Designed miniproteins, single chains, continued (3). Designs and how they scored, part 59

Each design is a single chain, and the fold is of that chain. pLDDT is the mean over its residues in the fold that is shown.

## One batch from the design tools (miniprotein)

Design m10028
Fold by ESMFold2-Fast:
Structure m10028 (fold): chain A 80 residues (1-80)
Amino acid sequence: EDLAQEVADTIRALDGLVEDIDKAIKEGNVKEVNRLSTAAGVLIIAGRVLLSRQPDPALEAAIKRAEESIKKADEFIKNQ
């Protein structure tokens, strides 16, 4: 079906969550960081399912960016 569109939408959503997490960390908004980090984790799982169906370097890169963002979120929360 629309696998290419689903991949593109997933990349866009992952990159948007990375930007939102970085903003929430700068604002010191612990609740928002927790919410966004959880949402990013769920979307990473969905993205990895898409990767297992068809390898896509852009999607793989987006997942890695999101995983790095979650690591920053976890470190921020731990230091509160």
Scores: mean pLDDT 87

Design m10029
Fold by ESMFold2-Fast:
Structure m10029 (fold): chain A 123 residues (1-123)
Amino acid sequence: DPVKERIRELQRRAKEALIKIAELLNIEPEDLELLRNSTGGATELSIMLESPVPKLREIARIISEALLRFERGEITPEEALELVRKRLEELGFSPEVIELAVEALRALMEAIELAREEWERRR
């Protein structure tokens, strides 16, 4: 199923971006392995929200808030990406971290839209 394969690829892309953020923040190898071994979806964000590292929790909170508002139809995908970019810039995160966070959110939003379209197609 090409749609299911695309959703899995987007989830993998989001996971890789989130892992790169953790690497850039010098997260301990044991905590990094928790992210690497997660099963995908929103699981990586949930793990990051429970992280002992305040900066990682802050990034996860900002991404999760933008994603939730997008899922509720309160903001567009473009508004969600801009919200994350602006908030991370205001907090002084590096351009590399900001780009990775935006990439993760973009991939997660695309995966949600594809899943909704596939579900609607079957009804």
Scores: mean pLDDT 83

Design m10030
Fold by ESMFold2-Fast:
Structure m10030 (fold): chain A 102 residues (1-102)
Amino acid sequence: KKKDIEALEHLSKALEHAQEAIRALENGDVETAIRHLKEALEHAKRSLELTTNENAKAWVQKAIDYLEKAIEAAENGDVETALENARKAIQYLRKAIFLLLS
């Protein structure tokens, strides 16, 4: 369905930005990581608005919650907590993507 395809495009972009955020955190570039986490969050929020699949919405909401925790941790200089929450966000983004492709 058209809305689910658009949601999938935004989830793919959210995943890409979340992965770049992890790379930046691993390199000690916290400022770049925060920018990518915020981009991932905006794309995840847009996918939540577009999808009509209730199970996908639940996974996307979990990803949003973890992205927000990752941003807060990164802004506080807690790189380890930011990495942990960003990795959890990626797990839920992948679950939502897989569900919408099924």
Scores: mean pLDDT 91

Design m10031
Fold by ESMFold2-Fast:
Structure m10031 (fold): chain A 140 residues (1-140)
Amino acid sequence: MKLIDPRSGVRFEGDEEEMARAALELARLDAEVNGREVGEGEAVGLDPDGNLTIMRARLERGEEERYVVVRVRITADGKVEISVVDHSENLSKEELLEFAKEVAKELGIEIEKIDEENLTLYGTISAERRQELIDEIRNG
């Protein structure tokens, strides 16, 4: 899949795995550079069909590193899927789902269904809110 970060113009060829890795490394860098226990990172891609992919990562520094990466897929018609795509083994299912719910709330996503087995939230976003997210990404 070819995704373009609208802020940097970076093209991701092949896999969402590259975006997930970038988000996690940005979270690690955020914690390190700012001297914080918790870091956050984001990578964004927009495809030619208007589908938006957002990777959100949170990393907690400590004796054992704790991290979670969620993938947010927003279609051009406002359907949303939020999936946990990577995490450290020291996080509970409840902690993973809580981060996915926090991401949904921050993005203004209305959650319609939770698939606990697949660590995935399904929902919708208004056309107005989707456009606000795209504009924020372009201006950041």
Scores: mean pLDDT 81

Design m10032
Fold by ESMFold2-Fast:
Structure m10032 (fold): chain A 81 residues (1-81)
Amino acid sequence: MSREELEREVEEAMETMERSVARHFPFDPARPWSAEQFLADGRLYERLGDLDQALAAYEKAAAIGSPAISAEARANIEAIR
């Protein structure tokens, strides 16, 4: 009933679905994705334990993102190396 609890459960369910997809479909550099989407993909792959795909997604986010997004992506790269 709490909107925040519903949003969290929906996000967790969507992440579970995306984990299944991401396992078979690595990030696509040909897609016109935003840096925020690549950062989200990196976090998704990291949660899956797919560290090579997480690194690739974070590197892309760092390359095309704003200074704030680039800094977060770089910190995540350093954390999982």
Scores: mean pLDDT 69

Design m10033
Fold by ESMFold2-Fast:
Structure m10033 (fold): chain A 63 residues (1-63)
Amino acid sequence: TEEAEQALAEGERYIRQRRLEEAARAFRKAVEIDPESEAAKRAQAALEGIAADPRAWGGTTPV
């Protein structure tokens, strides 16, 4: 749980920095550590948001 919370916090920091790839990796780590935790649920929602609309989260699609 504590490790999952740290991974969630790391992902949130990357989101604020517009580093979506690093954020996604951190959120996935939170889910893998403790998928039943509140931190994992928040991380999973963030991952889904990034996947659904990366540009709203600051991402750029390669052309």
Scores: mean pLDDT 73

Design m10034
Fold by ESMFold2-Fast:
Structure m10034 (fold): chain A 79 residues (1-79)
Amino acid sequence: VRERVERAYEEVREEAVELLQSAGLSEEDAEIVARDVAAALAGGHSPAYAAQTAVDLGLSPEKAREAVERVARLIREAA
């Protein structure tokens, strides 16, 4: 499961980063958040865990939740 999620993330990495940049993050910060979403999903945790990272990097809680949920859906659909 973990390895499949990590592979799915690598396949959708560019799209996930662009989605997070559209929410207000820099490319570097978007990569951090996208990877945190992938790590949470690989560990069987909810994407809400990664939303805290997005808030710490400057997104509002609402935007962080929406962006993280969209990235999680993207990874799940690719897995």
Scores: mean pLDDT 80

Design m10035
Fold by ESMFold2-Fast:
Structure m10035 (fold): chain A 88 residues (1-88)
Amino acid sequence: EVERLIRLLSELTGLSEEEAREALEIYSAMLDLDLANPADVRRVIALLLSGLKGVPFRGLSIAELEEAIRAGTFPVPSEEELRALAEQ
């Protein structure tokens, strides 16, 4: 599952799979999240896509997304939501 999500992030951002993995590892560590948990990986992907595209996600700014993730209040984004975010 995690390998599939790394490929998804690569596909949606244009980063290599290696770069996508590195970005996920860095941000998961910073946010105290578990890369073995696909739900946490999807949360990090939403943050990375929002940051790279310069657009809010679910009406939340980057700072609000980080806060919601740290607080444990950020509902797991679906793959459909992540793809829609990348299309913006």
Scores: mean pLDDT 80

Design m10036
Fold by ESMFold2-Fast:
Structure m10036 (fold): chain A 61 residues (1-61)
Amino acid sequence: SMPSDEEIFESLTRMAINIAEQSENKEEAAKFLKEMARIMEKQGAPEKYVKELLEKAEELE
């Protein structure tokens, strides 16, 4: 379906990271990104987006 699933996952990944970067609570932001990664993986997102969310979560810790 249009838009492509990959484009949707890319947009969701970018939005999640932007939200996390704007959070004043780094621990909460990291948990949010880990939960988003879990949801994205369950929905069949490409590994690159799941990895990007997890790497950002690790940076924030």
Scores: mean pLDDT 84

Design m10037
Fold by ESMFold2-Fast:
Structure m10037 (fold): chain A 57 residues (1-57)
Amino acid sequence: SALDLAEAARAAVEKARKEGRLTDEELEAIRQASELYEGIRLSKEEIREMLLTGKRP
């Protein structure tokens, strides 16, 4: 469901920040949730850089 997607994306973001790694499936969930619920269009690479390197886009 849409709620499950949002929760999965939030969990993926938290995991990435704590562990410094992100799977392609987790990255895609974050991208989809950001576009669908926040109206934010980020590439998978931009999301990866932001979450794994701590650099702001």
Scores: mean pLDDT 72

Design m10038
Fold by ESMFold2-Fast:
Structure m10038 (fold): chain A 56 residues (1-56)
Amino acid sequence: EEELQKFKEKLDENEKIVLAILERDPSVTPEQLEKIREQIKKFKENVLKEYKKRLS
């Protein structure tokens, strides 16, 4: 569980960095940003699911 929590925090930090960069990019529209946020959310869910599977 400690390893899972640490991994989740790392994913959250990386998401924050990526989104901050995209938010400051004038070529990225709010609609595109929202779609990217949804894609990142799904990606994180899949990665966490796979990580939990590896821990089991």
Scores: mean pLDDT 79

Design m10039
Fold by ESMFold2-Fast:
Structure m10039 (fold): chain A 75 residues (1-75)
Amino acid sequence: SGLSSQQSQDLVNEYLRAAIRNNPEEVKKVLGITDEQLETILTKRLSFSEIRELTKNATPEQIGELIDRGKRILE
């Protein structure tokens, strides 16, 4: 570790964006979000609280799996 809170937030944003760009329809279904909310994730740098609000209808496990996917894509 040793990442700041901001650096951790930036990484989560990049991982979510990678997962969305790879399969937007699957991410939309998993998170239960609208096209407008999906576009917000793609275009805005979000804090952890903003991500939690946008993904509140998904389980922590579902969110974690999408982040893991994004990380693998960016490896």
Scores: mean pLDDT 81

Design m10040
Fold by ESMFold2-Fast:
Structure m10040 (fold): chain A 86 residues (1-86)
Amino acid sequence: SSMAEELRRRRELAREIVRKLMESMVDVALEQAKEAGVSEEVLEKIKEIGKRALAGDGRAVELLFEIIIKKLPKEEIERKVEEYLK
């Protein structure tokens, strides 16, 4: 029925919106880290953490959110990234 098809479409749209919001959060975290002066090696690690966040890792999401909201300095970003990857 048309209503069931519309509901399915809305669910798919909601999933796409959540994915795009998460991708945007990863991009913002990367820009904040770049401005803080972290190395290219640490930026690549943040990209990998971003992939884990997109896969549903709540610890990865929390770390990216902290980088953004707390505007973490270089040393703190590098420390927290290393702690996450242990």
Scores: mean pLDDT 84

Design m10041
Fold by ESMFold2-Fast:
Structure m10041 (fold): chain A 83 residues (1-83)
Amino acid sequence: MVLSEEEIRREIEAAERALPELEKEIEEETDPRKLASLASAVAVWKASLDFVAESEGASEEQKERARRLAKRAEEILKKALEK
């Protein structure tokens, strides 16, 4: 799959906005089914960010940002599993 420079930028920016909101929702949610749904959304973001981090079209700065966001997504997933 080939990502354009604009697509890479949009994915990183979207993840930077989405992950904090998902983390907050996971921290506040007590329903196991809703937690599973939220965790699935975070897992999709992580997969996308892992792909961006390995993409030849991404700058080194973008790859580092994607790796950091993917690590954050993994930590959010751990929080969901603690409930």
Scores: mean pLDDT 82

Design m10042
Fold by ESMFold2-Fast:
Structure m10042 (fold): chain A 79 residues (1-79)
Amino acid sequence: MDIEAEVTRTLPVDKSTAQKALDEGSKAMRDAGGTDVKGSVQPTPDGYKVTVTGRAPSLEVARRAALAAQKAIDDSYRK
């Protein structure tokens, strides 16, 4: 039973910072138990939309993976 974990954040940053946020978020999701982790960066009027998706064996792991990815994304652009 595979459950999807997804995190979407719109960051008021440049493309290179958004790409770094995607890389950090993807790593965090995988480290927290997410599998088949994928992501994208898309331009928006407010900056860049970063999306990270993955799969998890349970709802608890999916929630943990999503929270880890969100924290990593948030931490990446506050430097």
Scores: mean pLDDT 82

Design m10043
Fold by ESMFold2-Fast:
Structure m10043 (fold): chain A 57 residues (1-57)
Amino acid sequence: MEEVKQLIAEAQRLAKEGSQARAKGDTARADELYEQSRKLVDQAAEKAGEYNKALAA
């Protein structure tokens, strides 16, 4: 499950960048970052078998 931790950490980083882009009014960039974050969350959930855990906080 080490890869699950890596995917979650990367997804969280992308989500933070998305929030920052949104604060700057760059909604297109924010949407792109959020979508990439979600894809990583989906992959983490598939490996762990728990989707809601991958959506961490």
Scores: mean pLDDT 75

Design m10044
Fold by ESMFold2-Fast:
Structure m10044 (fold): chain A 74 residues (1-74)
Amino acid sequence: SAEEEIERLAERSTRAGEEMLRAEGLEDKIPAFREGVRRAKEEAIRMVREGASLEEALEYLERQFRQLLADALA
């Protein structure tokens, strides 16, 4: 389902981001990053439930992931 695809991307993105933050010595940033990805996931699921395409929801989630990671690395 669309929701399962969104969940899978969010889980993979969370793991990748956490590994990057740990490698940079920014483990203290992980809780905020994790919360940000969780909120982006919830919004992506809401978008699909309100009639947006899966492609639009996944693109939104990927943009949010990149911004959250950039914010954590700053």
Scores: mean pLDDT 89

Design m10045
Fold by ESMFold2-Fast:
Structure m10045 (fold): chain A 77 residues (1-77)
Amino acid sequence: KKMEEIEKKLEKLREKLEKEPRLTEEQIEYAVNAIRLGLLGSDSDKVDEETKKLVDLMKDSSQRDILTDIVEEVEKE
């Protein structure tokens, strides 16, 4: 049940991220994966690893700021 709610939330997040023209499809996939791990209560080290991969893919600091804002909104719920 909780996993279904998480996947529904991640689908909405993906739709929102896909509408942002400054983000690549690869960045969106890594962001969704990092958030999925966090929402499932995975080890913080694993969340950090996926987040690091995201940062490495960021060509522009504004892309990172946009992703961080969206991730924080999702995680606070």
Scores: mean pLDDT 66

Design m10046
Fold by ESMFold2-Fast:
Structure m10046 (fold): chain A 65 residues (1-65)
Amino acid sequence: TTTIVAKAVKDLTLKGDETIELKKGDVVTLTISDDKLTVTVTLKGKSATVPLTEIVNYLELLKVL
């Protein structure tokens, strides 16, 4: 499992277990699964697990934890 802090570079709606409305400039925490197929995005106390391919072009990496 890899944990990353990232910033949204575009608006994006994530529909996982919860719906997260990302806006450009939002800072999120990403937890990438060991198989690198899914990611859990955490923003403002909400989390959504989505395919990694849904977010790769919408986020700028800030820090790997």
Scores: mean pLDDT 79

Design m10047
Fold by ESMFold2-Fast:
Structure m10047 (fold): chain A 64 residues (1-64)
Amino acid sequence: SSLEERLRELEKRFEENRSRFSPQQQQRLEALLAHARTLLEQGRDDDARTVLDTAERLLEQLRA
């Protein structure tokens, strides 16, 4: 699904930039991405989208 593709892209972006995040930010991003994966496995696409939106926002903070 497009949400699975989005999750894979965010996981890739996180891994490529991992060292730029604090340990607390790393733990939060890992938890959000893991939660999104679980929600997608459960077919909870709307909930997964909300979690992915949060993860993407945190990743965008790296750019600023």
Scores: mean pLDDT 84

Design m10048
Fold by ESMFold2-Fast:
Structure m10048 (fold): chain A 74 residues (1-74)
Amino acid sequence: SEIQNLVSDFEKTRKNFEDEAEKRKKALEEEMQRAIQAGDFEASNKKVEEILKVEGEIERKMAELEKQLANALS
């Protein structure tokens, strides 16, 4: 089914993006912890902001994928 292939491709894209974003968040959290241990509050705060940006990217990407799927199914 053409629809099933489209949905499958979107789910694969979604999962790959989520997996990559999760790895990025984990790396940023580790850098944040190192900054805290070093007493570098400026660096720590910057890493918190970067984590929030990644979370925002996930939300935007999910919304875009849902919109693309809805348009393709209409």
Scores: mean pLDDT 82

Design m10049
Fold by ESMFold2-Fast:
Structure m10049 (fold): chain A 129 residues (1-129)
Amino acid sequence: SSKLSYLQQAANLLSKAAQNTEGAVELVDAAIRSTPSDAAHLRANAAGEAEQAANYLQQAADYLSQAGSSMSSLVSQANANAKSLQDLADQLRSATNEELPGLRERAEKQANDTKALLDQVRQRANQLS
């Protein structure tokens, strides 16, 4: 069905978003352990991963919306997570090294939220299979 196809496309995009959010956590962890010069480069890369995850979440929200009105809660979650990741990316670009532990916790929360959303979308797709 078209609904199943849209949910599968959303799940594929959310899987990519989950990988990028995990990449952001790893890069922030590396920045915390690095020299100040290396930390700046790693923060910029972490911001890029967070922005890419936000883009995938926005695309996933569009597919979830096309799957129908019953997906409205999942659409809201995807859009909220995308906004949080865009904010995280902006903060990572301007952050001091002292702020990195707090940003690491935010990145881990977004990684967990994205994985939870992926699991919910997969459950909905499985109900239609």
Scores: mean pLDDT 92

Design m10050
Fold by ESMFold2-Fast:
Structure m10050 (fold): chain A 84 residues (1-84)
Amino acid sequence: SLGDEVLEIGEELVEAARKGDILGMIGLTLRLIGLKLDATDPRVIEAIDILIKASLEALKIDDPEERAKVLEEGLEKARELLEE
């Protein structure tokens, strides 16, 4: 489902952040923006917006651990919307 794809991208964002793969984070954020164009479920749109916001905040953080933590928190919120 689109929700499953959004959560998968969220997991990839956490890994990219942890590894310091800034270009990977940017690419994954652009993919989320693309998925938002196809989204019609308000919960999916909200989950995408949470992850986009988290990724943009994470990109401002130099420490990989703190960067990953911001995305882990965003992913948890997105998961709660999509799986519950």
Scores: mean pLDDT 87

Design m10051
Fold by ESMFold2-Fast:
Structure m10051 (fold): chain A 72 residues (1-72)
Amino acid sequence: SAFEELKRRILEQAERLMEAVENNAPQAEIDRLQAELGRLLREAQATLSQEQVEEMVKEVQELLKKRLEELA
């Protein structure tokens, strides 16, 4: 579905952004990844239902929690 495809793209972009930051990637690359993530999030808010947005936010939060636990 369009929802599952968009969610997957958002999770992949969030993961790439976190990896770039963790690996001290060039600022230009970080800025590009942030801009793309922002674009996808705006698309999600414009096209998805409130319930779908909440599901996506939960999965992003779970990804962030897992990454923080790996740093502890």
Scores: mean pLDDT 79

Design m10052
Fold by ESMFold2-Fast:
Structure m10052 (fold): chain A 91 residues (1-91)
Amino acid sequence: MEAERLVEEARRLLATHSAAEITKLMEELAQAGKLRYAAGLYAAALFLSLGLEEAALRAAEAALNNDEERLEEVVEEVKPIMEKLYAERLA
């Protein structure tokens, strides 16, 4: 399934990239006009890192279904959490 594929991509990123590298990659995808996909990967990666596999799949489904309202809620929810994790790593 497409959502499952996005979750597996997020899992692969977590295994091979630091939080800072993932954040930079997501920003690059957003700048390339792939904001929806970037938001889905961000949410999936975050929830997978917390052991929340069902939440990761739901985020991926929202992104792939072009549910912009739901996706915007997910982006706003994960952005401060990712910023906090990045700041804690940098500090």
Scores: mean pLDDT 70

Design m10053
Fold by ESMFold2-Fast:
Structure m10053 (fold): chain A 95 residues (1-95)
Amino acid sequence: SPEEKMRALAERLRALLAEVAPPSQETAILFAFADVETGAAVVVGAVELPEDPAAADALLERLTAAVAAWAREEGASIASVSRSGRFLVVHVVLD
């Protein structure tokens, strides 16, 4: 079902964020949605940025690479990482 696909995707993204993020940084799934008409699953996660700018830039680079690799394995149609204030926000869509 779309809901089962969404839940599985959210759990896998949560695991990926926890693996990539330093232990001191919070991770969360902010949003999860299953489109019943299309069957698509949409999940949005976040990682708290370190205060040190160099560490923040390094985390963005690592997370972007990890999300890109993981999205290819999952067959995701959309995967993006963006900076929003104190957080890196990950948007993933699986059809």
Scores: mean pLDDT 85

Design m10054
Fold by ESMFold2-Fast:
Parts: C-alpha cells; structure tokens; sequence
Structure m10054 (fold): chain A 94 residues (1-94)
C-alpha cells in the first residue's frame, strides 16, 4: 500500500538521522567543552524525536488505515524536528 511505502521511507530516514547523530556525537568529543555540551544537548533531543518516530511506525500493523495515516504524519513531523536539531548542531561545528 502507499502508506506502507511511506512508512518504509520514514524508517530509512530515521536510520539516516541516527547515523548523523552518531557522527555528531563523535565530532563533539574534539570540540571545546561549551560547544561540545551544546552539540550533545541538540543530538540527544534529536535522538528522542527519532525514537518517537520509530515507536509510531512500529504500531502501524495494529491500526486502521485512517489511524495509520495519522501516525505516519506524526512520525514525519518528529523526523522533521530531529533533522532541524541536527542541522543546528552541525552549524555549531561548521
């Protein structure tokens, strides 16, 4: 179904954002303590949004098509916030 394809695309995006978060955690270790703390805070917050998105996607098989659409929309919103936070962290380093 179209919803299943969209859910799979969002799962792949969540994995990509998790990798970006791990890369930023490693880069943060080489920064001054103040910048490192700011980057780490943003990364932890972004990881929380990614975890929320994954949890929303994991319940899809138990929901009606209408409910699935709502959960997919919420997961997409959560991943958008995660991406914004990771971008902010990257700008502090770059």
Amino acid sequence: SDLEKRAQELRKRAEELRRRAEELRERAKTLDPETSRRVTRLVIEAESYVSTAISLLDVLPYLSEEEQKKMIDLAESALREAERLLKEAEELIE
Scores: mean pLDDT 90

Design m10055
Fold by ESMFold2-Fast:
Structure m10055 (fold): chain A 66 residues (1-66)
Amino acid sequence: MVETAKEDAEINGQPVIISTHLDTDTKVTTTTVVDKKTGAILLVKEVETGDFEKAFEEAKKALEKE
């Protein structure tokens, strides 16, 4: 089963859409960050966790670091 969470956010003044997909069978969460204005993919982060919040925070950290 796949569970999806989608949130509007702003990172460094940039409006983005953060989509988090959790595969509950494998416990792998994929977070995709897309620029809301252009639709460009800014980040795709896979985390071996069944925790949406943990995966979401890891993706935010990765994007802000780069």
Scores: mean pLDDT 74

Design m10056
Fold by ESMFold2-Fast:
Structure m10056 (fold): chain A 71 residues (1-71)
Amino acid sequence: SMEEEIRRAIEEIARKYNLPEEITERLLEARSGEELQRIGTELVIEDDSPELREALREAARAIEELERKYA
C-alpha cells in the first residue's frame, strides 16, 4: 500500500541521515506530501539541522513519486 511504502521510505531516510528517534516518529505521522511539508516546517522551527533539511528533501521526493504511482 502507499501508506506502507511511505513508512518504509521515511524509516530508510531517517536512518540514512541519523535523525533522532523523536524526529523520526513525527515524520512517520506523514501520509502525504502535504502532511510531510506541514510536519517538516514544524520540526525545522523547533530545531533546524542540515541532516533534517536533506532528509525532508528526499522524503518529499519519495512521497511525490508514490503519490503519482497511486493516483
Scores: mean pLDDT 85

Design m10057
Fold by ESMFold2-Fast:
Structure m10057 (fold): chain A 65 residues (1-65)
Amino acid sequence: SAKEKAANDLKKAYKNAYGKAPNDEAKAALKALRDGGLAAIDAAPNDEEAEKIAKGVIWRINDLI
């Protein structure tokens, strides 16, 4: 499903970013973005919004590193 794809894309971005995190503060921020993003994707009212949430959170994850 689109939600499963969105969640998987987010998890992949998190895993890649976590390996590049310069310190524990960055790791904590990445974990918060992952957890919040996954919850928001699950709660999204439709597939289009789930995809938009995933893209926005992935952008924020990449901006952190």
Scores: mean pLDDT 87

Design m10058
Fold by ESMFold2-Fast:
Structure m10058 (fold): chain A 89 residues (1-89)
Amino acid sequence: VTLEAELVEVRVRGTTVVAVFQVTSPLDGEVFLELTEEPAVPSVAFADLYRSRHTAQMVVVARMPTPEEALRAARELEALKVRGVVRAP
């Protein structure tokens, strides 16, 4: 089953960007969030994306090399109002 996810909040803490997506219904079991449009984020040699489940929301955590790059990534996500697609295995 494919669920639509919409970006509702972006937070920056130092070099960490936290993006919160709201899904159409509460998540159950393991699911994956896939962005339908890739934002133009600063080119980095390495970045980790982490995902957690929350009732009716998914939280994605991205680590950037510098606070400035984290702020730019957050602004890009907010400006594009990126959407995600949640897919179950």
Scores: mean pLDDT 56

Design m10059
Fold by ESMFold2-Fast:
Structure m10059 (fold): chain A 82 residues (1-82)
Amino acid sequence: SESAKLVEEQQRLAEENPGEGELEAVKRYLEALGKKYGIDVSEAIKAVEEGYKNKKFEEGYKKAEEIIKEKLAPLLEKRAAE
């Protein structure tokens, strides 16, 4: 249990206080999703950047995921119908 708690804490700290490389990787991933599905990911990218700036990367990332899910839901339904 102690080792599990340490792993969770390390993951949380990395998610809340990532290096610049992690931020850029997430931004590139979001841009790739936008290109693949033809959606505007600018709001999601801003959410991640704001989280990084405020050392709340996990919160910013979760907000970005919610934005992407809302934008993808109607597109996934359309794709399933094709």
Scores: mean pLDDT 71

Design m10060
Fold by ESMFold2-Fast:
Structure m10060 (fold): chain A 86 residues (1-86)
Amino acid sequence: KVDELTKKLLEEKPEVIEMYINGDRDSNLALGIAKKLKEAGYRPKFILKAPSSIGNPGGRARALSYAQNTVNELKSLGFDAELVKL
């Protein structure tokens, strides 16, 4: 999955990659893609969208934590990244 998405992104070369982070799986996907893009010498900006504050408070807080940690790790890999709270 990571390899397929990375290949598509390297073909399309978007300036910005937007991703929804609902938990650990989404976080791992984003970081996997970023590492592959870095290996290929391509560094787009990441915009990570956390879920709306409506619904389960525990799930929302968890998703926000994963999104924030993913932003921090993307920055440590040399990417421009930001968190958007929905």
Scores: mean pLDDT 78

Design m10061
Fold by ESMFold2-Fast:
Structure m10061 (fold): chain A 80 residues (1-80)
Amino acid sequence: SSEEIERLQKEVEERVAALRAEVEEALAALEKELAERLKTLSEEEQKRLEAIFAATKAILEAGLYAEEEILRKQMEKKLA
């Protein structure tokens, strides 16, 4: 029924929102750590650290999108 679809969609949206908040908090912590470490490092070390944090950020963001996709596919499977 349409009511069941709405309930499942809201549940998925709430779970996705919680995951996004968790990833945003992790990214904010990484950005703060990066800013503090950059003050004490050589230019070569700074570039290396910035590259590592950029890669870590990309992995976390990719992971979030993958989890959102899995949750949406699970919802669609239940509604099929």
Scores: mean pLDDT 78

Design m10062
Fold by ESMFold2-Fast:
Structure m10062 (fold): chain A 100 residues (1-100)
Amino acid sequence: MITVAELSRILGAVMRELAARAKAEGPEAEAAFERLLDVVKRHVLETLGDLPRDALLSREEVLALVDGMLAAVRAAHPDDPRIQALADELAARVRAAIAA
């Protein structure tokens, strides 16, 4: 089990790494990252917005949140393989972090 604060730190760390890479690649990459960030922020707010930072999440709840986030990205940007690839990488890194 992890806290909402711990999950937020994991998500924030991965998003900062993706943002740094996008900035290095140029404005089209930054635009794709900003579109991903918008979907991720909305999904996190909708799923965790009413929970205190010290609320405990089960592994199953975290995996369901990650799966819902991927579905939200695919629904918002179905024809954008770059944003979908970034979302898949974010999901894989979060899953790896909670497995350790």
Scores: mean pLDDT 84

